# Designed miniproteins, single chains, continued (3), part 42

Each design is a single chain, and the fold is of that chain. pLDDT is the mean over its residues in the fold that is shown.

## One batch from the design tools (miniprotein)

Design m9447
Fold by ESMFold2-Fast:
Structure m9447 (fold): chain A 91 residues (1-91)
Amino acid sequence: MKLEVEPGAVVTGGVIEEDISEEQLPALAEGLRRLAAQGVKHLLVASKASEATLAALRELAAAAGLELVVYASEEEAKEAAEYAVEQGAKL
């Protein structure tokens, strides 16, 4: 996938397990707000969660000021993160 990152922007990555319950979304929202407070702009996530869960995560990330980019595999997310660093992003 194409990832556009400003030089110096902070990027972080993670893996979201295949199944996320709605009960976990408030904790994720708090985590996303903390990442945004630390200057993170882009969150690269490998997930096979349902579209409803992914839509909720995108809304929570946007509310926190983060761009959420979802990949089907950990390898794809890692490759995108490495590419962002090559473009001058910070991890």
Scores: mean pLDDT 67

Design m9448
Fold by ESMFold2-Fast:
Structure m9448 (fold): chain A 98 residues (1-98)
Amino acid sequence: SKEKIDKFYEEAKKLLDEFFEKARGATPEQVRALFDEYIEKLKELAKKYGLSDEEIDALVQIVRTALSLLEEGKPVDEVREQANAMLDALYKKLKEKE
């Protein structure tokens, strides 16, 4: 339902924002631990709202891309902007399917 997709998007965006806030000033080891924690939370959220395996894989790829950019030393705010844009693109695809 559209309502489930909207709730998924709101909660996913909040989790992503929490990840980036905690990643700010964190060591590479701390960022890896945060990635492991937040990827599990995002997968559980996606399953709760009925996303397909392919849609869950797309969500995982957003967070993996963010981790890679942070490990390369990209600024947190730049990586957050890119991850949010990718999440917005996924949200549009999910809504078009309805």
Scores: mean pLDDT 86

Design m9449
Fold by ESMFold2-Fast:
Structure m9449 (fold): chain A 74 residues (1-74)
Amino acid sequence: VEELTEKAKKAIETASKLSEEEQETILGIMRRELAEVLGEEVAEKVAKAAREGLKQGDPEKAKESVERILREAA
């Protein structure tokens, strides 16, 4: 879980510096990786939280929300 959380936070940080199209690509890869380990339901919640934070221009809040969801799912 810790490793997945760190990968997700890094993906959000990277996405925050890129175009909307590239953000969706990164979030799609992250969702797919999470779905393999934690299931599609958790992966969808994480992707939604990350997308919301990125839309608001607050990648730190996106990271915090994602970390909370992943800890609750474990």
Scores: mean pLDDT 78

Design m9450
Fold by ESMFold2-Fast:
Structure m9450 (fold): chain A 109 residues (1-109)
Amino acid sequence: SSSLVEEAQRLIDEYTERLEEAIENADVERFKELVDELTKRLKELMKQMSPEDVREVLLRFGLAIISLSGFIYVQYRQGRISEEQMEEMNEALNKAFKELKKLADELIK
């Protein structure tokens, strides 16, 4: 169902904007909450998808994580966030990707 992939992309785009705002505000707790919310919503959509659509959503989410990680690094280099804040935000993104990949691997079997 192409419509579920587009719904997942809409969620990724909406949450990416909110996550970028949390990064700019150095709000690690808000960032983690938003990552957890997005991960939960994507998991619910993925359970309804074909294996091909699940792979597509995982790829799109991975690209969003790469973009967010790059933005986190830029904010750190500009002195707007600490090294500890950068590490916590990147750990949250890595954990979320690992959880979605695990679910994807289960759904593709």
Scores: mean pLDDT 91

Design m9451
Fold by ESMFold2-Fast:
Structure m9451 (fold): chain A 61 residues (1-61)
Amino acid sequence: RLSTAEAEAAAARHAAEHPAVAATARSIGANLNAIGDGIEEALKKGDISAAKSTPAPIRTD
């Protein structure tokens, strides 16, 4: 329990002690992951597929 509790306590305590900060960090992380996934999917489709119809915000900037 101590070794496992220490790892879990580090994450859980951060979330419990600073819920607003933890929520903000999760939101930012989720947005970054979504952006990364979008870029990877666009590159994969653009490289393999000739359609090049992947929606990208930079195309409308």
Scores: mean pLDDT 58

Design m9452
Fold by ESMFold2-Fast:
Structure m9452 (fold): chain A 80 residues (1-80)
Amino acid sequence: PLTPEQRARIERLRQLVDEYRTALANGDEEKALEVAREIIRELQGITEMTPEMQAELSRLLGDPEVQAVIRRAAAEEAAK
């Protein structure tokens, strides 16, 4: 089972994914990209990867559109 800290982090990521979807639905690409960067930051904050955490992340990030945005945000951060 997830610890309270791990569950809180997954819940935060879920909220960010929802915020990302809302921004896209509203045509706000700038906001969507900003939220994608927040998702990357939260993922970088995960220092311990358990099988349960990996399963929850796979479920949450299994949307190909979400994965594409994460790749875009990571590429932009790498490019500076």
Scores: mean pLDDT 71

Design m9453
Fold by ESMFold2-Fast:
Structure m9453 (fold): chain A 88 residues (1-88)
Amino acid sequence: MTEEEDLEEARRTAESAPFRETARVALEVIEIEREKGPLHGELYELQVLKKYLEEQLANTKDEEKKKKLEEQIKKAEEKIKEIEEQLK
C-alpha cells in the first residue's frame, strides 16, 4: 500500500470514533484552510489524527493493533515534518 493509502486508512479508523468528534475536526480543518491555506489545514488534520492514534495506542491491548497504530503514527509524523518544512 502507498503512504497515502495508509494515512487514509488511519483517517477511516479515526472516523470510527464518535461521529460528532470527526465532524468537528473536519469543520476546523475547513476553517484553517480558508484562513491560512491548504497546507495549514492538512497539518492540523494530521496533528489531530496523530493524537487520536496515540490515544488508541495507549488504550489498545492487542499487539497486532499496537504495531499497526505505531506504523500509522510514524507515517503521520513524517507527513507533519514535510509540511512543517514547506511552511518555514
Scores: mean pLDDT 73

Design m9454
Fold by ESMFold2-Fast:
Structure m9454 (fold): chain A 76 residues (1-76)
Amino acid sequence: ASPEELAAAIEARRDELAEQMGVSVEDLVEAMRRAIEEARRLVEERLAAGEISEAEAERALAALAAVEAALDVLEA
């Protein structure tokens, strides 16, 4: 899936989730960005500890980067 395709999927769900949670779209996006940063940190820590392989870390970081790129498309 491209960042644009992922952005479209997030956009379709974003407004619904923000309304259901009673938060702004900006607050929801900020929370998602914080979650991505924390997930990236955990992947790097687990790689450094030898708990995951370099290939697993590379795939996880690429997936996180794709979600981050999708959020950037939504904010542009």
Scores: mean pLDDT 76

Design m9455
Fold by ESMFold2-Fast:
Structure m9455 (fold): chain A 83 residues (1-83)
Amino acid sequence: DIAAQVARTLGISVAQARVVLGNMYVQMVRDFGVDVARRVGTFILSQIQQGYSLDQIATMTPPAGVTQAQVQHAIDILRANAA
């Protein structure tokens, strides 16, 4: 369950993780559009599933068609919404 892995990574409940993920996607779509939001979201979730922390993901080579700044922006949204 990806929501459970995100919850562990952020130190929040599974219910909060679902809300935070939804908020990140909506904000990323608003700021960068659907294609960037989907690519960044898929990348971050894939790395979390593999056991990487958000700090580790922020230093990784981004997927084709997105920038490190866009990945960092998504991570910043996740951190801010986790409080």
Scores: mean pLDDT 84

Design m9456
Fold by ESMFold2-Fast:
Structure m9456 (fold): chain A 66 residues (1-66)
Amino acid sequence: SAKESLEHAIKYLKEGNIENAIDSLEGAKKKDPSLKKELEEAIKYAKEGNYDKAIKLAEKAKKKVE
């Protein structure tokens, strides 16, 4: 589910495993296209090394999914 992919992404971001975090964020986008805008922003911040903003955006997206 998109929620499980977001939980994995948040964990990977907290661990500094950015490659797996981005893969999990991309997976969440594919499972729930309504999250596309927020998850594209999260991926951008993750690539820029701003993990705090990436985590907050992923957590916000997670709150939108059931």
Scores: mean pLDDT 85

Design m9457
Fold by ESMFold2-Fast:
Structure m9457 (fold): chain A 78 residues (1-78)
Amino acid sequence: MLSLEEVRELLEQARRDLELGKELIANAKTAAQEAAGRLLIISAGSNAFVAKRIAERIGAPEELIREAERILKEAGMK
């Protein structure tokens, strides 16, 4: 069973990917660089979605669920 530690790891990865993805898009000089940034944002949203589902299932602290929702919103996932 995935644990509270796994939820935290997924959220940490999602935060890193979201930040890096936004930075890559902002500094993109080629279409390939922009595409790489967008893929990182998609990855961040995917990890946040999985983390939220696990957090809800295991009754994790509300702050972790809210963090996942914030990342999902910033990644453009509803």
Scores: mean pLDDT 83

Design m9458
Fold by ESMFold2-Fast:
Structure m9458 (fold): chain A 88 residues (1-88)
Amino acid sequence: VSKEKIVEVLLANGIPLNTAEKYAAYLLQLLESDDPESVIKDISDQLGVNPKNLAVELLGTLNVLYLHEVIDEDTFNKLREALLKVKK
């Protein structure tokens, strides 16, 4: 999946450009990682934000991308599982 396609779908769903570009980059980092849970924590530490709050925002974004067929079911399930573990 391309960053450009993720950004396009997020913009169409009312997400501001800067936020859409950041969330697209984060989700691609998670997808490329063998340990998505650690990547979420690393990103949250770099941004100075609560990892649980970041996980909630990324879960909402992930659901939008899945509903618009930007990501397949295997990708969706992998990322959703990691995000849910961080959210708890």
Scores: mean pLDDT 82

Design m9459
Fold by ESMFold2-Fast:
Structure m9459 (fold): chain A 80 residues (1-80)
Amino acid sequence: MSPAERARKLVEEAIKDGWSDEEIVEKAVEFLKKLKEEGASKKELENAMRAILSVMNENDVPVETILELARRGQEIVEEV
């Protein structure tokens, strides 16, 4: 599976298993950091981030949670 497909599945499974918003954000951030450690390109990290945000939005995750993940994920992608 591509990094984006792995990211989508990870977050979909966490949401379906009833994980809290905080746990979902932390799991997604951990996954992005691991992809980066494994040598994922900036484009692959961006695609994985878009996949995560899309899944969260599709599953009616609160916009505040989606925005927090977008901020934290962008920091990982950009290393700012």
Scores: mean pLDDT 81

Design m9460
Fold by ESMFold2-Fast:
Structure m9460 (fold): chain A 73 residues (1-73)
Amino acid sequence: SALFAQLDAAFDREAHVELWLALLAEAKKNPELVSPESIETARADVRALLEAGLLSEEQARRLLAELDELEAL
């Protein structure tokens, strides 16, 4: 659930961001497996986590940049 994802990010934020970045890098190798709806949901989640103070501006910027690159494929 989104609530548990936010809680997990609060306790192990850096490791979770690195995991998400690794998953996005893997998704770029097989972009056909990723729906546009999934990308938009991920962007909304990143923005929500940033607004809640669970991500830094730098972490959010990096995740959003990777999502933009994935969408451009």
Scores: mean pLDDT 78

Design m9461
Fold by ESMFold2-Fast:
Structure m9461 (fold): chain A 85 residues (1-85)
Amino acid sequence: SLEELKKKYANTLFDADKVRQLIRELSKILIKRAEELLARGASPEELQTVLRELKNMLKVEKDPEIRAQLEEQIARLEAQLARLG
């Protein structure tokens, strides 16, 4: 999870640009995961898990373009979960 990744790197001296790049790469991985799960008609449990991970990523991602993509996938996941309820 993002919280685990943050904790792992909190105890190391690191470059701020490298931290931003790691957050960006994780955001992109989770966006692709959400798209894949939606395309395959994944279970509500899998959709809830990735939704939680995307919401956690939105708390730390500062890039407005990537934030917009995260918000789009969050909206799509919430809409799909509403249809499955």
Scores: mean pLDDT 82

Design m9462
Fold by ESMFold2-Fast:
Structure m9462 (fold): chain A 86 residues (1-86)
Amino acid sequence: SAEEEKIVEEVRELARKAEELSEEEVEQITRDAAAMVARALSAAEAGEDVEKLLEAQVKAFEDEFGKEAAREVAEKTAELTLEMLK
């Protein structure tokens, strides 16, 4: 959706501003953020606990990349996704 694309674009911009991330990491982080948004929307449509799912996804994202900037991107993705669902 347009809302999903807007979130992905905003988090890509955030990732690109992080000096500690390579261009390859920015693209991988952006792909993983897009997957995170899609999973959260599917969970919301199914009437599942979206906040719990997003908390688990943020942790998985942080564990995968091991960088402060990746955690910040994951947290921002969760924030924007929850705002879209309100």
Scores: mean pLDDT 80

Design m9463
Fold by ESMFold2-Fast:
Order: sequence, then structure tokens, then C-alpha cells
Structure m9463 (fold): chain A 89 residues (1-89)
Amino acid sequence: SIEDIALQASRLLTRAADKAEEQNDEELSEAIKEASKEINEYRKKLEEGKITEEEFIEKVKELLLKVADKLSKSDPELAEEVRKEVEKL
């Protein structure tokens, strides 16, 4: 479900945020905050009927992959885990 996808994305972003805080990685921290903000904005658009479920899922995938790219610098194993979870969406 869309709620399960949003929850999964939230959990992955929380784990990435914990890593950013642990390593004092401000660039990664900002990328995660931006991704979370955009997911919330797209969820509101979906609830208002402005976008489709497919468009929401594609946006979540896009944002998680952007975070994974930045996360690859500090935690390549977690970055790969994020990419594998995106493939399941």
C-alpha cells in the first residue's frame, strides 16, 4: 500500500539520518531533510488527487536514490540496502 511505501521510506531515511548525525555529515543531513520534505509534499498532492499513486511511488524512488548516492560516501552498505529496497517498490 501507499502507506507501507511511505513508512518504509521514512524508516530508511531515519537510518540514514542517524548515520549523518553519527558522522557529523551536514551535506547528507540536509539531503535527508529535503527528501523527507518532498515526500510529505507529494503525499499531500496524492491525497488531494493532484498526482497518481504511480507518480508518488516514482518520486519516492527518485528521492531515496538521491540519498543513497550521498550515503555511498559514508556508508556504502546502507546505500546498497536503500537501492535494493527501492527495487522492491
Scores: mean pLDDT 86

Design m9464
Fold by ESMFold2-Fast:
Structure m9464 (fold): chain A 82 residues (1-82)
Amino acid sequence: AEEEAARYVAHEAVRAAPLEEIVDRAVRERGLSREEAREAAERLLAGEPLTPAAEAVAAEALSLLSEEQREEIRRRAEEILA
């Protein structure tokens, strides 16, 4: 339930935000290489399990989204937790 909701939030954030901006921020803010950040984002979008690198990438993706976009993702994740 919680893990499923976390994967949903991560996937939707990465899908909604521009990939190159996510990668740029993950490199700058999280200390990932561009290769690691890109691979983590691509694997997350392919439905792979949530890794620490994918969590970092997803957090940066969420920071690129508007408050309204984040609220929408949060609302849908709560439906998974219910």
Scores: mean pLDDT 81

Design m9465
Fold by ESMFold2-Fast:
Structure m9465 (fold): chain A 56 residues (1-56)
Amino acid sequence: SLREKAREEAEKALEDWLTLAQKGGADPSVFTDEDREEELKRLEEALIRRAEKAQQ
């Protein structure tokens, strides 16, 4: 449950960030699949850590 929620939140955050970056003139082609995976993993881990702190 927490992992699924963190994954969805991370995906939304990444999509919003990429959209803002594109509007700011960033080239989406420089953002590789590997970069996407790394950022998603980082965001997911951060969200899980925050959820754990909120529960305990």
Scores: mean pLDDT 74

Design m9466
Fold by ESMFold2-Fast:
Structure m9466 (fold): chain A 62 residues (1-62)
Amino acid sequence: MKEEALQKLDEKVAEALAKATTPEERYRILGVYGEARQRLLKAKTDEEAEKVANEALERIDS
């Protein structure tokens, strides 16, 4: 579960970075990724990890 959440986040970040047209957008995406990854590492349950990943995916899409 935790590994799957990380993999899903990694794939989404790669896709978002490929679509990013400005350095500012790229920095924003990487910032969200860094925060989400740290939260995922601290998550005590698979459910918490999935919530963190889903929130990060939504923030990246925004």
Scores: mean pLDDT 79

Design m9467
Fold by ESMFold2-Fast:
Structure m9467 (fold): chain A 93 residues (1-93)
Amino acid sequence: SPTARLDEALELFRAGKVEEAKKLLQEIINDDSVPRGVKRDAAVLLAGYAIIQGDLKKAYEIAKSVADNEIEATNLLLMAAGSREEVKKLLGL
């Protein structure tokens, strides 16, 4: 299941395996067999982590990579900003 790969990434974040979680999320984003909605969920999590790190440029680049246009990229970035608290909880911050 494509959603099982997202769950694995969340478990990796919870375990403090941040680099492994980031790699898995990037693999989901780059996988043409994965449904667009799952890629966007992965991008929101990865961009949310970039926001926590203060790297807004990287967060936008991640959102743009799965967006069809600038409005959609902006909406994904706003979702990532909203999910930053969930990512913080997973990291124990």
Scores: mean pLDDT 83

Design m9468
Fold by ESMFold2-Fast:
Structure m9468 (fold): chain A 100 residues (1-100)
Amino acid sequence: SDNIMKQIDDSIKEIMTLSPDKMSQAIKIMLDDIKKKLSTKDYQLVSGSLYVGYQKAKQGDMDGAKKSLDIALDNTKKLSVDNLKIVKDSFIKALKDAKK
């Protein structure tokens, strides 16, 4: 739904305001969470761009990290509503945990 996509987009925008270390932590938490909850096919659809974003953030390449997160957002639009909810909850959880 539009509301779910807005919540994902808002969470990504907030992650993009974090320090490189906190952004990399958030993406890593997200990757680990969705790996447990999504099918292999759906995980592969979104995980590649998220993993690149993780590596770029860890290296301090914030522009590269943002581009990779934008690709991940576009790929999440291809998921079912149930899987969009999983991704939404994982982004919110990752953001909350990374801010600690």
Scores: mean pLDDT 83

Design m9469
Fold by ESMFold2-Fast:
Structure m9469 (fold): chain A 67 residues (1-67)
Amino acid sequence: MPLSDDEIQVAMAEVHSAVVRSIISTTELSDDEKQSLIDTLTALASKSESPEAKQILLDTVDFVRRS
């Protein structure tokens, strides 16, 4: 069976999460740069039809907010 749209959206959300977490862990970002990441991830979550992908992106937003 080919991958479902849901599985693809989850995989893409996990990739976005991993990249953002790596950037936050290795680089000190300004408040403006953190807000830009939050805005981008929030927009991606709002456009996602997968509840699991949406949750991964929102959890990543919370990680950026706490960093």
Scores: mean pLDDT 81

Design m9470
Fold by ESMFold2-Fast:
Structure m9470 (fold): chain A 70 residues (1-70)
Amino acid sequence: MLTPEEEKALKEAREKFEPLKEELIKQKGLSEEQAEAYLEREVIFELYEKGYDELAEKLIRERNEELKKK
């Protein structure tokens, strides 16, 4: 489970990049799934920059496991 501090950081990072999702869809013609994939990458990078390295690594691992799922 995430700590309250990690939950806040993750929520703030996602909210920070949420407006970019609409821009990517409208201006670049990305699908919703493609835009979400781009935003998750930006969120992970933001978490690394803020020193939440373990949380960022957990998100990368979970993403890689989903990609291996048939």
Scores: mean pLDDT 76

Design m9471
Fold by ESMFold2-Fast:
Structure m9471 (fold): chain A 70 residues (1-70)
Amino acid sequence: KLASDEEIKKLASNKEIDPISKEKLKDPVKLSSGHIFSGQSLSDYLLSKETRKDPISGKEITEENLTRVE
């Protein structure tokens, strides 16, 4: 189950846990806001909310704004 918007904001300060899934980061992606999410959980969140906006900043996620962490 995905986290609520408030839980995501609270967990976003934690660098070792994905704030959406509440699990250890896997396939991490960094958004323009500087927050890091697991790629699959971010995809699932965006689909469930029918949005393309960063859950922390509210800015639209574009290819220019998304960076894979390798």
Scores: mean pLDDT 68

Design m9472
Fold by ESMFold2-Fast:
Structure m9472 (fold): chain A 76 residues (1-76)
Amino acid sequence: SSAAELAERLLAEAREELERAIEEKGVSPQDAERLLAGFERARATVLAVADTYSEAQIRALAESLRRLGLAEVERL
């Protein structure tokens, strides 16, 4: 569906930003693995129910997940 395609694209962009932040901050491999695993669990949940959301809701969810990931990197 278009909602699932949008979710996949926005979450892929969010993951790339998270990976860049992890590398730029010099996060340990163990912490990087934990952060990326947490992101992937949240992403899988969003993708499983993407068809039940509007485009605006998908954009809001992806933005929230992006900000949460970046905040976790800052917390380290």
Scores: mean pLDDT 87

Design m9473
Fold by ESMFold2-Fast:
Structure m9473 (fold): chain A 79 residues (1-79)
Amino acid sequence: MKRRPLTPEQVERARELLKELEKKYGIKFTDSALRVLLYALQMGIPFDELRKVLEELAKKFPKGTDGATLAAVAISKLL
């Protein structure tokens, strides 16, 4: 089987989180946003902590904010 650094469940949860942020707060979903979020999970940041920080930031950022920018700021707060 192909080697993967993340579980399929972690990848799907990351996609769902970005879609929820797009729907609730107007954060722009992009492939770059998904890659940054998956990188955070690879670094061992717990999903629940990442979700909490992303939701806090999404409330403060203007609608139309790029999801990759949001994810990068969240990682900088958790590292």
Scores: mean pLDDT 78

Design m9474
Fold by ESMFold2-Fast:
Structure m9474 (fold): chain A 79 residues (1-79)
Amino acid sequence: LTPREWRVLEALARAAAEGLSLAAAARRAGVSPATLRRILRRVRARLAELAATDPAAFEELAAEIAAMAERIRAELAAA
């Protein structure tokens, strides 16, 4: 994933942990809701392709995304 895609996923995970909408996640990421949806669609397409062509790499990337979401959840619980 690109740095921008990681920032969008982080903003989405943080908004989800706070119970906020996708529109709120987009504002925090500094993008429009339409741009956030477009980035998520591209990320989802790449993850689907990776799952089909290299399941091991998909599992590794999925674990990284899960670790990021867990870190954000822990940060918010501590704040």
Scores: mean pLDDT 78

Design m9475
Fold by ESMFold2-Fast:
Structure m9475 (fold): chain A 75 residues (1-75)
Amino acid sequence: MMESVEELRKKAEELRESDPAMAAYYLFLAGQVLYFQGKNEEAAALYREAADLYRESGMPGTAERLERMAKKLAE
């Protein structure tokens, strides 16, 4: 199904405190949508936000990978 960036960000906001890993996943999906639209800097910002939440969730390896992806997109 198609999800808008706005819808994905709202889902992430709702889950940020109760399930930060799921919130991070929705932010990652929103970043992917922006990347497909050629909005690389906006996608990079969402990947960094998702990385922070994955780190808070005890997933530092996943966070590191997303930060690396964000750096490549923003250059």
Scores: mean pLDDT 82

Design m9476
Fold by ESMFold2-Fast:
Structure m9476 (fold): chain A 92 residues (1-92)
Amino acid sequence: VDLEEVRKKAKEAAEQAERIARVAEELGLRELAEAAREAAKLLEKAAKAKTAEEALEYVKKAYEILEPAAREALERDPRLEAALDELAAELE
């Protein structure tokens, strides 16, 4: 796994997580907004990581925080499905 590629994907995922946080806030999905902001911070750390292992650990932690909140939010408002699917693809 190329560290530069992992960093690039983490940066793109961080931007997508920030977008999800803004949309979730507008929709009143507070728990998703908080989870997405926390995930974005972890993904920014992944983008600055010095090793591929460190970067992937931050990506995994971000996903573990975001997935439960995203699943619950989709049961309340499916309008976020496309954005969440795009983020999941970036993390995998």
Scores: mean pLDDT 77

Design m9477
Fold by ESMFold2-Fast:
Structure m9477 (fold): chain A 73 residues (1-73)
Amino acid sequence: MSVFEKAGLPQKLADLLEPFLDDVLDVRQIGENVYEVTVSKSAADEFKKALEEAGLEYTAEERPDTVVFTVKL
């Protein structure tokens, strides 16, 4: 099992985050099937493409060194 699966994240989110393991700084559940994912700014564009290809609804907040994605599963 991936680190994210062991942390109790849904399989769909865990699978999406696995390629970005070194670039994911924080993941927290903020609502029912709603997760806040903090990603390094260098990986944010690729992560955004992964979310769009998976057909997931999200919002993004850019910060100096990170991007915070609010993802709906």
Scores: mean pLDDT 78

Design m9478
Fold by ESMFold2-Fast:
Structure m9478 (fold): chain A 114 residues (1-114)
Amino acid sequence: VSITVSGGGTVLEGGSVTLTATISGADISSNTVSWWQQKPGEQPVLMGTIGPDGTVSIHPRYQGRLTISRDPANNTATATLRDLRVEDTGTYIFQLGEAFEYSGEGTELTVLPR
C-alpha cells in the first residue's frame, strides 16, 4: 500500500487549501478515511472521517470550514479547508483504515497573517 498526500504550501489567512491523498494497493471505498492535523511536539488532532458506509464526522473546530470527500473512481480522498487561520499551520496526515497502518507522508501547510 502506498499513500501520497499533496496540496500543502504557504497561504494567507482567510484563504483556502485543498489537500489530496492518492492511494495505491488498497480500495478507498471499503475503508474509513481520516484527516489529521499534526503540530510539532503535539498530539495529532482528528479533523474528520468518512466511514465505509459514507457517514461523515467533522471535528467541531473545523465544522463549516472543512469538506472531506472520497473519489472511488480515482482512488483519492480530498479535504478542502476554507477560512484559513494562522492556527491551521501544521502537517496534514491522511489515514486509511485503522491505527495509521496505511498513513502516508503528510503535507505541510503554513498560514501567514494578513
Scores: mean pLDDT 81

Design m9479
Fold by ESMFold2-Fast:
Structure m9479 (fold): chain A 100 residues (1-100)
Amino acid sequence: SLEEKVIELARELSKLILDTVKKEVPDTLESAIALFRALSLVSGIDVSVRAGNYEEALAEADRLKEFIEEFAKKYKISKEKKDELLKLVDEIKELIEKAK
């Protein structure tokens, strides 16, 4: 389901951001901001879908893909992990398109 995929993505993003920033960033505030941004985008997708605003939900999913690409580049995240997260976003986009 769309809800299950959104929860899975939120869990994977939360784990990645917390694991990455604990090792590489001395400022815990930067990690909190990154996590908040990621979860806000994921939450935005859910809210837009529940409101029937599918075009906004797709736009928010694209913003989340941009976030994942930028985060992966900045923190040298593996291609495998980046591709896994992008695949989850693409699966969410497919479910949104089917809900139209």
Scores: mean pLDDT 80

Design m9480
Fold by ESMFold2-Fast:
Structure m9480 (fold): chain A 71 residues (1-71)
Amino acid sequence: MSTAEGAAKAGKELKATGKETVSIEEVEKIARKYLDEEAAKKAVEATRRLAGGGEEASIDDAGLGLAGALT
Protein backbone atom coordinates (compact mmCIF):
# COMPACT_ATOMS: atom_id res chain seq x y z
CA MET A 1 0.00 0.00 0.00
CA SER A 2 1.30 3.48 -0.83
CA THR A 3 1.64 6.12 1.90
CA ALA A 4 -1.02 8.21 0.12
CA GLU A 5 -3.45 5.26 0.03
CA GLY A 6 -2.86 4.52 3.71
CA ALA A 7 -3.36 8.18 4.65
CA ALA A 8 -6.63 8.30 2.70
CA LYS A 9 -7.93 5.18 4.49
CA ALA A 10 -6.94 6.57 7.89
CA GLY A 11 -8.74 9.84 7.07
CA LYS A 12 -11.90 7.93 6.13
CA GLU A 13 -11.82 6.07 9.46
CA LEU A 14 -11.48 9.38 11.33
CA LYS A 15 -14.54 10.79 9.53
CA ALA A 16 -16.46 7.56 10.22
CA THR A 17 -16.20 8.26 13.99
CA GLY A 18 -18.69 11.15 13.56
CA LYS A 19 -16.67 13.32 15.96
CA GLU A 20 -16.00 17.02 15.41
CA THR A 21 -12.57 16.78 17.09
CA VAL A 22 -10.12 13.95 17.81
CA SER A 23 -7.15 13.64 20.16
CA ILE A 24 -3.67 13.44 18.66
CA GLU A 25 -3.37 9.99 20.31
CA GLU A 26 -6.47 8.78 18.45
CA VAL A 27 -5.01 10.10 15.16
CA GLU A 28 -1.79 8.16 15.87
CA LYS A 29 -3.74 4.96 16.65
CA ILE A 30 -5.69 5.17 13.38
CA ALA A 31 -2.60 6.17 11.34
CA ARG A 32 -0.71 3.12 12.68
CA LYS A 33 -3.45 0.83 11.31
CA TYR A 34 -2.83 1.98 7.71
CA LEU A 35 0.71 3.43 7.72
CA ASP A 36 4.17 2.27 8.77
CA GLU A 37 5.73 3.81 11.89
CA GLU A 38 7.60 6.62 10.10
CA ALA A 39 4.57 7.64 8.02
CA ALA A 40 2.30 7.49 11.10
CA LYS A 41 4.77 9.72 13.00
CA LYS A 42 4.73 12.26 10.15
CA ALA A 43 0.90 12.17 10.04
CA VAL A 44 0.74 12.87 13.79
CA GLU A 45 3.21 15.77 13.52
CA ALA A 46 1.34 17.26 10.54
CA THR A 47 -2.00 16.98 12.38
CA ARG A 48 -0.53 18.57 15.51
CA ARG A 49 0.87 21.40 13.39
CA LEU A 50 -2.54 22.02 11.75
CA ALA A 51 -4.06 22.02 15.26
CA GLY A 52 -1.65 24.82 16.24
CA GLY A 53 0.41 22.50 18.42
CA GLY A 54 -2.57 21.39 20.52
CA GLU A 55 -3.47 17.94 21.84
CA GLU A 56 -6.69 17.80 19.76
CA ALA A 57 -7.52 18.59 16.14
CA SER A 58 -10.74 19.07 14.21
CA ILE A 59 -11.78 16.07 12.09
CA ASP A 60 -11.14 18.11 8.93
CA ASP A 61 -7.63 19.14 10.06
CA ALA A 62 -6.80 15.56 11.11
CA GLY A 63 -7.99 14.22 7.75
CA LEU A 64 -6.05 16.89 5.87
CA GLY A 65 -2.92 16.23 7.95
CA LEU A 66 -3.10 12.50 7.22
CA ALA A 67 -3.84 12.84 3.49
CA GLY A 68 -1.85 15.98 2.67
CA ALA A 69 1.25 15.74 4.86
CA LEU A 70 2.00 12.15 3.75
CA THR A 71 1.69 12.69 0.00
Scores: mean pLDDT 73

Design m9481
Fold by ESMFold2-Fast:
Structure m9481 (fold): chain A 69 residues (1-69)
Amino acid sequence: STQALLDEAQAALAAGDLETARRKLEQAIATGDTSMADRAQELALQLKAAGVPGAEELLKQADELRKKA
């Protein structure tokens, strides 16, 4: 589920596993679940602040998903 993917991304981020956090967030956004768009955007912002490559693109995708809701 999208929620499980976001939970895994958040846990990975908390553990400092930035690559797993990015991958799980990317999978969550790919589900197209607009109900989780706010949480996805918040995680993308945290990854961007951590300097993760591709995080800015994920942030844009999460913002687009939010606008589609």
Scores: mean pLDDT 82

